Designed miniproteins, single chains, continued (3). Designs and how they scored, part 77

Each design is a single chain, and the fold is of that chain. pLDDT is the mean over its residues in the fold that is shown.

## One batch from the design tools (miniprotein)

Design m10661
Fold by ESMFold2-Fast:
Structure m10661 (fold): chain A 100 residues (1-100)
Amino acid sequence: GRERREFMERLPPEERIKLRYEEMEKQAPEDLKLAKENIEKNPELARMYLAVARYNAMLGLMTEEELKELEEIEKKLNMELSEEERERMREMREEELKKR
């Protein structure tokens, strides 16, 4: 919300980045769970949560188990990445992990 945004804007850039990553890492398993729960019930909502989960995966915020679950959700929604796209995602994840 607005109060959270104002709080974040007052922090030094390095501390804002750290808090954002901590919040995203805590939220990552919940977003993945919501994607999974909505596959049959609301596929459009599941796709939205899948997009967030893909972003979290790119940032290196997901465990190997969560990445495997992400791939299963992608398959069920017919949103599987090509081998070329998967390789590109792996390269982006490795780059982000090296920055930490």
Scores: mean pLDDT 75

Design m10662
Fold by ESMFold2-Fast:
Structure m10662 (fold): chain A 81 residues (1-81)
Amino acid sequence: MLKKLSPEEFKELLKKYDKDGDGFLSKEEIEKLIEEINKKTGSNLDPEEVWAIAAPQGRERVHVSDLFGALRIYYPDVIEG
């Protein structure tokens, strides 16, 4: 059953995986985040695709706001708004 995450629930998940507290997530942290989102929402997001969308500039880390924006645009069924 598909369940959408609220923007607030998503921000809380971002903070959970932002181990450095700098507002940036590594590829490994995004993989774990997407796995948890898939479990919570019943979705089947590909973490490699999400990384490619959120880090088009070849970044080693992605800012949480860029990741949130990418997910809202490309996966609107997963996040409310």
Scores: mean pLDDT 74

Design m10663
Fold by ESMFold2-Fast:
Structure m10663 (fold): chain A 102 residues (1-102)
Amino acid sequence: SKGEEILKIFAENIRKKVKELVDNPEAQKEFDKRIDEIYKKAVELLKAGKSPREVVLFVRNELAETIRELKEKYNIPDEVARKLEDFALREIYFAEVELEKL
């Protein structure tokens, strides 16, 4: 569906930003896994008829928790974590706007 495509583009943009900012290959791999899990669950919520707002709030909360956990686990610098968080918030906003047009 178009909604699934919007969420896929969102997930790919976040993955690209992680690869750009996070030098640790093991951290990148774990981010990829967590982002894929978030994407799959977001698609399930969308198919279950949840609103764009509910879907993006789920994604926002899960991604914030992922950044927090992996920052601690891999000792990611505060500046890198902030850049990821800021990028994610902008991408979430754009995804919500696109989903609301459907």
Scores: mean pLDDT 90

Design m10664
Fold by ESMFold2-Fast:
Structure m10664 (fold): chain A 90 residues (1-90)
Amino acid sequence: DATTLINAWRKGGHDATVLLPGDDYPLKIPDYLIYKGGYTKLQDFFEKRLGRPVFTFEIRPLVSGLNEEELGELLRVLGYPQEEIDKGLS
């Protein structure tokens, strides 16, 4: 859930890995978020945040540079419940 992702991010940053039920291999959180959201949603998120066009090759480094609050905003865009995000950010 979003709380687990935020807690893992707090401990390990962009090098933190997550293994979800039904996944065969652990993914680094930036790679998991790209998989979960797809490039179109992430590009839209970052273009709105930065006020400029964003290229696909920028997406992974931009995700890797998020702070906890910004990660919470992205998780909301990806459809995670606000209650889980708020609990993670507490």
Scores: mean pLDDT 79

Design m10665
Fold by ESMFold2-Fast:
Structure m10665 (fold): chain A 91 residues (1-91)
Amino acid sequence: MAADEAEERARALEKKFKEGKITTIEEVKELLRAYAEAIRLYIEAGDLERAREVAERAREFLKTLPVPEELLGEALEELQAAIRRVEELIE
């Protein structure tokens, strides 16, 4: 499924970040957008359990980022919007 491929892409980017291979703000933004896409695709597929799991993982990842929110801009807003959408759907 497209959602599974998007999640695998997000996880691969997170692994690269943890290995020190992602060092620029633009690469961090790409990682955040990958998580947002995976969450949205799971919502579209009706897989709210997976959407929640990916959202929780993304939220935990955000806690580890020593980067000011102002530098992440729209990428952070997109991810936060996707996380909020999951929370609204599961009530």
Scores: mean pLDDT 81

Design m10666
Fold by ESMFold2-Fast:
Structure m10666 (fold): chain A 61 residues (1-61)
Amino acid sequence: SVADLLAQKDQILAELKERQKELLAKAGDSPESARRFAAEALRAIGEATDQLIKIDQQLKS
């Protein structure tokens, strides 16, 4: 249902916000650690984006 898809979207966004907070806490003090955690953040954003695209496609159907 639309309600289930919207709940799934909200869950994905909530998890992304938690992941961002976790990654920022782990970023550390060196350029190398900052690059590593930036890469992890981009991966997390990419995964969330793919899931959100699927939900958007379901909503448009």
Scores: mean pLDDT 79

Design m10667
Fold by ESMFold2-Fast:
Structure m10667 (fold): chain A 100 residues (1-100)
Amino acid sequence: MTPKITATAAADSSTVTVTGDGEVSKVSGNEAARAGLEAALREGATDVVVTLTVGETSATVDFTNLDRDASRASAEEAAKGGAKGAAKLGKGSEVTITVE
């Protein structure tokens, strides 16, 4: 089963909400993105899509053929960048992490 993980950043507080299969966790931006990616990697995900959304504008970074140890560090850094970017963009900023 492919886990569906969504991390949403609040521009005013830099707080990110992570939702996975109905569970919601409100944590700091970097920690939320990291926790989401770690959960995806534990489920054996080989492809992770990190999407930064501001209103109707989206930027996507694709990671394919993830190797557990090496890819985890890269995915964590990408998630940190996305979460920080969303927080700096103001209201309507979102970071979406999709696992395939």
Scores: mean pLDDT 45

Design m10668
Fold by ESMFold2-Fast:
Structure m10668 (fold): chain A 113 residues (1-113)
Amino acid sequence: VVEKVEEIISETDVDRQLELLKELAQELLPPEVAEEIVRLYREAIKKFAEGDVDGAKEAFERAIRLAESAGKAGLPVRAILLRHLGKFYELINEFEEAKLAYRKAEEALKKFL
């Protein structure tokens, strides 16, 4: 699980990130929850590409909350989503928000271990 999380975090190709996130979510979470998280992640990427920064942020936050609601099993997925939200904040020059997202991602991984 930890190795797969590190692989997803280091991946820069969006399609590969989506595939790896889908695999991890399907492994750890009920199918319905996994599919909704992947859908929200795709929505966030699409909205960001369209210049809808607020909509992208909202979609990421909804995916993160859904992973959180899954309890301990959701923590690795939540960590990945928070890491990607951090990268998103860096892209829009919100560096303090990026630092907070990365800190929360690290905390989620520690709680899973």
Scores: mean pLDDT 78

Design m10669
Fold by ESMFold2-Fast:
Structure m10669 (fold): chain A 113 residues (1-113)
Amino acid sequence: SEVQEEVERIQALVQEAYALFRAGDFEGALEKIREALRLALDLISRLEGEARASAAELLISVIETAYLLLKKYAADNEEVREEMIKLLEEVASRLTDPEVKEHVLEVIEKLKE
């Protein structure tokens, strides 16, 4: 299905981001994360019910993975941290579900500490 293909693409983008973070290509890694988040937001906007809830969980998973990768490979890189915060603030602004938005804001606060 188109949804399954989009989920697989999001997962592939996260794996590409992992490889780029490990290689020290933080700009490339953030671009892969941005695309993964864009696709996940698109899924949330188009789906309803359990499918929408699954898409929201996928979005949260991408954000949590991005946070862990930044912490592992770029913990002392202030510029990368600031770019991630900006990206997540853009994501939060596009979310209508208060619970999903709260999870994104929690990760932003962790990045600010």
Scores: mean pLDDT 88

Design m10670
Fold by ESMFold2-Fast:
Structure m10670 (fold): chain A 83 residues (1-83)
Amino acid sequence: MFEATSLEEAGELAEKALREKKPATIVIKVSDDFTPEQAYGFAVGAAEAARAAGVDLKVIVENASLTPEQKAALESLPGAEVK
């Protein structure tokens, strides 16, 4: 498991996991540097990239103040969870 507190950190962790082709879990901690909207966008992009690469990449978003629609959409993504 890897913890990310910024979009840049999450991106670097995802790129490393995809490059190594190993299962990984990225935990996003929502903050002023990592907004709920950025977390949602990242989770969507990561799910698409992982699917294309055939890598088991899980994204967990913690303390997200997402809209009901964003939460439902994110929970429907392969490997994404909201806490």
Scores: mean pLDDT 76

Design m10671
Fold by ESMFold2-Fast:
Structure m10671 (fold): chain A 82 residues (1-82)
Amino acid sequence: MDEEVLEQIIEIRGWSEEKKEEARRRYEELLPKLEEELERLEKEKEELLAENKDDEEKRREIELEYGIRVGLLRIEFAVEVL
């Protein structure tokens, strides 16, 4: 979830200003940790893909596994912010 998506969710839900500020504060507080973990996963994925450059089946497996892990991290972040 990026800042623009957060603002859209807040607007659609019609939250009070107090709840909006609380959600924005949680977003700012938790975003650096999310970015750090996403960067770590991307780096690990790139290293594994480079090691398996000629193995199309293994590369597909790596892409799927890391795609799921990234998706779960993004969902956990969204749940903690909202």
Scores: mean pLDDT 80

Design m10672
Fold by ESMFold2-Fast:
Structure m10672 (fold): chain A 60 residues (1-60)
Amino acid sequence: SPLVEELSRALRELLALRDDPTATPEQVEAASQRFLDLYRELEERGLTGEWTEVFEGPPP
């Protein structure tokens, strides 16, 4: 679903920022907040099952 795709992108952006030594704490916090906001919307829509399957899969 489009929301799961957005959440996946937000998570990847957050992880990339955490691995980037030039990233500021403000950038990491903004990405964390974005991810949490999207996850809450996913919960409200009852789509957490779709996200759990994607997230708990083996890392690429």
Scores: mean pLDDT 74

Design m10673
Fold by ESMFold2-Fast:
Structure m10673 (fold): chain A 112 residues (1-112)
Amino acid sequence: GSAVGTEIARGAAEEAARSPAVTARVEGATATITGDGSLAGETMAAAVAATAAMSSAVEARVEGDTATLTGVDSPAALALSPEQAALTAAGTTAGVRGVLEGTAAGAGLEVA
């Protein structure tokens, strides 16, 4: 995968791992985010996948409560300078953090 795609997947996994409702693993260019079986965990995994997939450098798959993010060698990702790649990865990671915080709050109200 591209360097930017790998960095986005890793950043998304690191932010997801801050939540007790999900477990995150990173293996090379692939990040796997698994819910704990709760609605909150499932919703957070799906939200992370949707946010990361807004980048052409990441391919996202959701299967039940598991989201798999893979860095890909898209032409757009490969055309980025190192500075642009770092800014893109940082922006996507910040988006993932915001979505996770909002999703956790929303799901908490539903599962109370």
Scores: mean pLDDT 69

Design m10674
Fold by ESMFold2-Fast:
Order: structure tokens, then C-alpha cells, then sequence
Structure m10674 (fold): chain A 94 residues (1-94)
């Protein structure tokens, strides 16, 4: 959880749009709705750090709801690792 919050805050501070899109897209797949896209737009446009932390919590809650706590923790760790890799790739492209 805290690692995901840290990654998302760093992504909005540095303008890492691909990282933000990946995280919010993941959340959209959990909810099957437009909420993740709205969150994505707010994060990119307004750089809302509180909303970034809320997104991390929503992702965790969505994973727990669909897969249970044990699988949710594994998938959350994999998501953090994937997002960190995407951020490194974004820096190399700039």
C-alpha cells in the first residue's frame, strides 16, 4: 500500500503520464467503469496528491473484494513493480 502511494505521488510530481494511465487503467478494470478514467484525468490535470493516495487505497480494496486479501497483496506488489518499471522507461524516453 505505502509503496503504491509513493509511486503514484512521484508519478504525478514528475508528470509521468504513462505510469498514471497504467495505475488508473488497472483500477478501471477492477470496477468496469468510468471512475478510473475520471481519477486519471484529475491526477494528470490537477496533480492531486490526496487523490493519488485515494487511488492506491481504492486499488487495494478492489483487489481484496475480487480476489481476497492474500492474492490482493501479491497482485499489489506486482503492480508496484510494473509501475516502477514504466516510470524508468518514461524517463529514458525523455
Amino acid sequence: MEELKKVLIKAIEEGNVMTIESASGFYSRLTSGGTGRRIRNELITNKDKKLAEELAELIYQGLVFRMGEEEAEKLLKELVEDLELIMEIEKELK
Scores: mean pLDDT 82

Design m10675
Fold by ESMFold2-Fast:
Structure m10675 (fold): chain A 96 residues (1-96)
Amino acid sequence: MGETLVEAGEAAIKELEAKFTPDPETKKKMEEAYELGRRLGRASGVDAAGYLAAEAALAALLKEEGVQPESLEDRLRSAALTRGLGEGLLERRAAE
């Protein structure tokens, strides 16, 4: 389950980066989304509530920053969040 989220996030980032090269600012924001996902995944455990909380938190942040829905930045940051959530879920499972 956590492995599937990591794989899905990495695949989405790879597909988007094959079409567009993110600039350093976007890469930094992707790393921030990854760390947000990782923290929330670690806190929520293995249930679906962690995924919904992580997506809601990122959606609120993107809206506050004025990022357009379905934009390259939105899609890259969402993929990074998904990857982070998977890693956090795996870390929580390993600690239990």
Scores: mean pLDDT 73

Design m10676
Fold by ESMFold2-Fast:
Structure m10676 (fold): chain A 64 residues (1-64)
Amino acid sequence: SEAERLRQEIETLRLNLRRMQAHYDQQIAQATPEEAARLQQQRDDHTAVMNRRIEELERQLREL
């Protein structure tokens, strides 16, 4: 069903978000303070984009 497709896509995006955040966290832990600040900003920006997509799909799921 469309609802099952949306739930699967949302779960895939949530998994990808967690993996992306973990990857950045590892890089930040090994970075200089200046590099860490830039990586944190990139992490925050990517997180915002992915969260917006997840929210859009969750809204579509609620409207079914």
Scores: mean pLDDT 90

Design m10677
Fold by ESMFold2-Fast:
Structure m10677 (fold): chain A 83 residues (1-83)
Amino acid sequence: SLREEVQAWLARLREQARRNTADLPQDVQDRILADLDALSAEILALVERGASEQKVLNRLVATSLRVIGLIFQAELEVRKSLA
């Protein structure tokens, strides 16, 4: 089902985010993963409300870009503390 495919995709995104933040401070990693979990819950709620596949895909893309931005921002903040 669309829900199962979305759940599987979000689980893979979470694992990638965990690995990409493994070298950051634990509290920073925990915050990013918590933010991703909240965004994932919003997408799953959208699927449960019967949103179109296109709308779900658009939200998945937006969420992926948001997570990449959060990781990049955290890396920049760590680099500032080392400068």
Scores: mean pLDDT 84

Design m10678
Fold by ESMFold2-Fast:
Structure m10678 (fold): chain A 61 residues (1-61)
Amino acid sequence: GLDLDFFASLPEEKRKELLEIEVDIGLLRIQLALDPNDQATKEKLAELEARREALLAELKA
């Protein structure tokens, strides 16, 4: 889940970047719910989740 207090504390540019990643992850999760065998979507989701974790680690360090 996304910590809303943390999200609200971020600069506008970083909030937009994190929001865009979260939206894309949400859309890919919906796509996988509709087609669980979509390997390309699984790979893209893993890539975006890794990018989100890297960004959160950077922002919380």
Scores: mean pLDDT 79

Design m10679
Fold by ESMFold2-Fast:
Structure m10679 (fold): chain A 80 residues (1-80)
Amino acid sequence: SPEQKVQQLLQAAEQVIETLKSTGDPEAIKQAEKIEEIIEKIKKTDLSNQKEVQKKVKELLEKLNEATDILLKIERKKQE
């Protein structure tokens, strides 16, 4: 169901948030906060409004992609 897919995505996003926060890096922590804000917006969205859900899900996916770039940047800096 659409609700199950949204819940799976939110669980995956929460794991990314934990990973970002665990780095202690200020840029990663700020990205985690941005992802948390989008998750909160999704939770307040009427899941029957498929168009609004799709828009917010796309925003979440974009922020998750940005998080991947931040994590890769942090790893590269540690490989001095």
Scores: mean pLDDT 83

Design m10680
Fold by ESMFold2-Fast:
Structure m10680 (fold): chain A 75 residues (1-75)
Amino acid sequence: SATIEALRELLREEGLSSLSAPEADLETFLNLAAAVINGDASYSAPGVSWERVNGVLHLSREDAEAGVSSASFSV
């Protein structure tokens, strides 16, 4: 969908897609982010978190070796 493609580009631009993460991790992250945009106010999974506040989606991913990466997307 257009939303998932936009999120994928945002993650790439913010450097999240450049982390040493399996492709499946990025797909999971995108699917969960899309769910947040479509109505869930917040959701979290091990190492991944996101929250929607005032029309802005805040995404973050924690990696024990690399630290925390984050991105924000107006929705």
Scores: mean pLDDT 56

Design m10681
Fold by ESMFold2-Fast:
Structure m10681 (fold): chain A 98 residues (1-98)
Amino acid sequence: FEELEEEIIELGDKLAEKGIDRETLLEIAREVIRNSPLAEEAEKEVRERLEKLGALEKATEDQIVEAQFRAIGKKAVEEKDEETLRIIREALEKALKK
């Protein structure tokens, strides 16, 4: 588990060094959302939180995607979900090869 977290951090650092733009980050986020079993639960939590803040109607699709991706990552670490962490690692690897 620790090794998988370290791999993700190292891949993130390499992407940052390469100069990842917002569009690439959103592509990574959408790849993770499409493949993660946590995606539906994370989306529900993000939308509920935005609704409580009165911000849901003003939120852009990109803002919801970024928030959902962050929620998926947080849940994967908290629940030690190796499947979702592997999906994140694979998405980061694909982005680095482009």
Scores: mean pLDDT 79

Design m10682
Fold by ESMFold2-Fast:
Structure m10682 (fold): chain A 81 residues (1-81)
Amino acid sequence: MAEKAEKASEALAEAMAKDPELRELVGEFLALGKEAYERGDEEAIEVAKEYAKQAHEAAYQGDFEKVREIIEEGTRRLREL
């Protein structure tokens, strides 16, 4: 549903504006996901999608501590691939 995705993105953007550490973590996660996509690494792409989905779900619920945990886990998994 487009409105839920949009609301999750807006909530995440607001949280990142208030928390520079979260902004840095999300930036690193997105950079690693982009690199996986550019090299055609299907396993890394699926990992990035799964953690992005979980992070958006947590952001939609307003649970930004959970967003941080999910992004840290996702970043760690992508760095190992």
Scores: mean pLDDT 79

Design m10683
Fold by ESMFold2-Fast:
Structure m10683 (fold): chain A 92 residues (1-92)
Amino acid sequence: SKRDELIRRFIAYRVLEESYRMLGLLDKAEEYRRRAEEVAKELGLESIEEAEEYFRENPTPEIREEADRMDAMVQDDPFEAIAEARKILEEL
């Protein structure tokens, strides 16, 4: 659904933001934060924080598993997290 596509896009942008922040690439992190904020607005949510809470309560099991895997990648290997998030965005 379009809702699931927006949720996956939001998650991918947040993964990119956090990964670039961990790598010290702050300008790129801020770029992806802004893109995540735009997706949150399309979901009818007023902030990234509200969108993250919405995601935790409302994703399908498949989207949740995908998000959990990427969150683990951000902590372990931010380069792999970036590659995975980009792949998701290309498939949407």
Scores: mean pLDDT 83

Design m10684
Fold by ESMFold2-Fast:
Structure m10684 (fold): chain A 83 residues (1-83)
Amino acid sequence: SLEEQLREALRAAREHARRVLELEREYAKNPSQELISRLIGEKLALIGDATQAHLLAKKLGREDAIREAERIAREAGVDIEFS
């Protein structure tokens, strides 16, 4: 169902956001090219999942979920232009 897909997309977005924040903290302590590469990968995954969640939330008329997707991206410091 679209509701199940939305829940999964939001869960995935939260998980990638958590990893972004963890990698940002590790990078601040010990900068490395390996950490930059992992950080880029996690940010791209977050962009994909948050965008999917936002689109699904719009289709379902779930305003709270629209705001949640936007909040997840913002709190992870990732600027996403949602359509």
Scores: mean pLDDT 88

Design m10685
Fold by ESMFold2-Fast:
Structure m10685 (fold): chain A 74 residues (1-74)
Amino acid sequence: SMSTELVNRALLTLAKRGPMTARELAEELGISQSTATRILNYLEKAGLVEASGPAPRVYSLTEAGRKAAESLEK
C-alpha cells in the first residue's frame, strides 16, 4: 500500500511547484527517486496526475489532482 502522507505531500508539492520530474519530486520530498516514481505512477493511475514526454517524463496535476490538492490545503 502507498503512504497517504507521501501521496498528499506529492499532490501539494505539484500544486506549489508546477510540473516536475520524478527526480525533482524526490529531491523536494527527501525520498528516493524509485519511491517518487511509485507515487507518481499511483497518482497517474488514480487520474490525479498526467505525464508528458518519455525522457524525461514530466508530471503535472490534472483538474481532479488540483482539486484534491486544494482540499488538503484547508
Scores: mean pLDDT 84

Design m10686
Fold by ESMFold2-Fast:
Structure m10686 (fold): chain A 64 residues (1-64)
Amino acid sequence: WPEADALLARARELFRQGEELRKQAEKSTDPEESARLQAQADELYQQGGDLALRALDLRIAAEE
């Protein structure tokens, strides 16, 4: 299931990037920078989640 594996790999990368941005937001002393980094992290988590769900759907379809 190469497509599902590729989507999962990308989802993991997006979650990793989101976690990094979240940590940067927590360390930032600038409220605007912190808010921007948190928003970017939230977007990456949303994108990663969407890709993970798509990968699961492809694996379920391939199980047939």
Scores: mean pLDDT 80

Design m10687
Fold by ESMFold2-Fast:
Structure m10687 (fold): chain A 57 residues (1-57)
Amino acid sequence: MYAVRFPSGEAAERAGTRLVLETGAEVRGDPEDPNVAYTSSREAAERLAELGGGEVL
């Protein structure tokens, strides 16, 4: 599982929504940190980072 940290929770939410619409990939937010989201593949994590201006952890 791959984690992506975004500059804001809003950026994380927008990136997650866009990735799901674009690819159908599963995205889960971190319940402790709204700036972090998780996905199952490296490709999806890299795309999430690109979409939201985030960084793969």
Scores: mean pLDDT 83

Design m10688
Fold by ESMFold2-Fast:
Structure m10688 (fold): chain A 83 residues (1-83)
Amino acid sequence: SKVKERILKEVDEILKENPELQEAAEFAKTLIDRGELERAIDLVMALNTLAVLKNNPKASKELIDQARAELETLMAEARARLA
């Protein structure tokens, strides 16, 4: 699937710049492998949002903390789903 290939490529690009996001990236890949593309897309979008904000020197701590909280919520949902 072109959609799966695109998501996997995006995850790998994010990880090159943000290796600390490895756990979230692994959840996204597992969701893709299980055919849960909708959940994988949501998690990858949250990953990308946090990565963009982290790399923006003008981003407020509050915006970064909000993006991190959103990612943690989606990761908790992925953990529950994959258990």
Scores: mean pLDDT 82

Design m10689
Fold by ESMFold2-Fast:
Parts: C-alpha cells; structure tokens; sequence
Structure m10689 (fold): chain A 82 residues (1-82)
C-alpha cells in the first residue's frame, strides 16, 4: 500500500538527516558509515517496492524512481570516497 511505502520512505529520509548531522561534525569515518547505512536503507525500500511498483500511485512511483536515482548517485559517491 502507498501508506506502507511512504512510512518506509520516511525512515530513509530520517537516515538522510542523520548523514547531514554527521557531516557537520567533521568525523569522516562516521560520515562514511552514515552514508553506507543510508544506502542500505534506501536499497531495502527499492528492492521491496520495485517489483510491485505498478500497485503504487503515480506519486509514489515517482518517489520510488527518485529514490533509485539517489541511491545510484550515493553508490557512485561511496566508491569515490574509498
């Protein structure tokens, strides 16, 4: 359901906020770990909802597409930070 998807998406947005807070701390190791956790959370949502994307509203489908794009960018960022 859209409500379940949106609740799971909200958890990803909460992890994104934590990444921003860790970045401000200047702790590079903590920042990398926070980015890895964010990617893991985003990927779990993508893997769960992508197979049933057509069951979601058009708005939720667009949010899922954006999440996929953001996760791809985050993977590329993490590879560069190694």
Amino acid sequence: SDEEFLKELKKVLEEQQKVAEVYESGDEEAFLKALEELLKKAQEVIDKWKPVKDELSEESQEMLDKLEEDAKGLKELLEKLK
Scores: mean pLDDT 83

Design m10690
Fold by ESMFold2-Fast:
Structure m10690 (fold): chain A 82 residues (1-82)
Amino acid sequence: SKVEKAEKYAEEAEKLVKEAVKLLNAGDYEGAIAAADKAIEAAREGIKAAEADPSAKEALLRAGVAEGLAGIVRGLAKRLAS
C-alpha cells in the first residue's frame, strides 16, 4: 500500500539521518554528505507516497522532518569540509 511504502521510506530516511550525524561527529564530512543525500532521496520518496493517501499523515511528517534534518547535516558537513 501507499501507507506501507511511505512508512518504509520514512524509516529508511531516519536511519540515514542517524548515520549522517554519526559520520559528521566522526569528522567524515564526505561520508556525512553522502548519507544525508541518501536520506533526502528516501525522505522525498516517502513524501510522494504519503501525499497520495491522507491516512499516511504520520509518515509524511516523519519523512518531512528527516528531509529537514538531513539538509542541516549536509550543510554543516559541507561547511566543515571546506
Scores: mean pLDDT 88

Design m10691
Fold by ESMFold2-Fast:
Structure m10691 (fold): chain A 57 residues (1-57)
Amino acid sequence: MKRGTIVLRHADGTETVISEDEPEAEAREAAEQLARLFGGTVRERREGDVVVLTVEV
């Protein structure tokens, strides 16, 4: 199963890893929910078999 990692990028430029090694579909849903909650956007990049979803707030 493809994996996803969720990273929260704070307004001060720091990053916090929220979740690692999630199923890709669940990671995408969670990242979208976080972006909606914080009024931010989701950036996606792939690192091999892992999608990295950065929520910018």
Scores: mean pLDDT 79

Design m10692
Fold by ESMFold2-Fast:
Structure m10692 (fold): chain A 76 residues (1-76)
Amino acid sequence: SRLERVAREVTEEAGKQGGPLAKRIASGLGTMGLRTKDPQLVEDVGRSAAAAFPQYKEIILKATERIVAAVREELA
């Protein structure tokens, strides 16, 4: 699905920009979006992750925005 492609792309981009921990966080957010189809849950968890890892804040927030948008599109 498109959401699966977006989750993969976002995970790879986060890894390239922030390394293995950023990749793992983005992967977790993508998996959450795929399993729950809940954009609000992904938004809330993404914001919490950005607060917990301020060095990756921009990377995590961008990943969160893209996954949330893809989940919302999947639900439309």
Scores: mean pLDDT 88

Design m10693
Fold by ESMFold2-Fast:
Structure m10693 (fold): chain A 90 residues (1-90)
Amino acid sequence: IEELKKKVLELFKQIEDNIKKNTEESRREAVRLAFQLLAELSRVLDEKTVNEIASLLGQAFAKLSQGKIDEALEYLKKAEELAMKGLEEV
């Protein structure tokens, strides 16, 4: 579980770095990393929690598409907090 927590935190950090970089390539990479993150989480977290995290990530990317980087990062942080709380309970 500790190895999975490290991997999940690293994926969130890579998504954050790509959102902050805000190029067309980095935005595409952030989406790819988010799908990888959800696949990792779906193996250990319940469907309801994974769907909530997916919703928060979707909101982050919606804000990013509007050029609202700070709001996108707020939703990403909420997704990270929910994911880490879920992993603590496994």
Scores: mean pLDDT 86

Design m10694
Fold by ESMFold2-Fast:
Structure m10694 (fold): chain A 91 residues (1-91)
Amino acid sequence: MKIKEVLVYFEEASPELEGESMMLYIDVEEKKIVSFASGNPKLDEIAPALVKNKELQDAAFSLETGEIKYVEFEFNGKKLKLKLMQIGEYS
């Protein structure tokens, strides 16, 4: 299984989330987010909704090495601006 690592950085968010980041692990053959990791319990509350977001999935799957993509995501009626970067790939 070939896995791509995508960093999701919370560029614009509520004060407790802004500047935080999480990792997405993507199966590049299946085009599926297989897992995620965060160092912050508050991100664990958002992560299940975030990984199901179609715009985030499409951006993450189409992301190339060295590319940056932005996704707007709404959670609990608040808009977030997320910065996506591919930081690794392994098989």
Scores: mean pLDDT 80

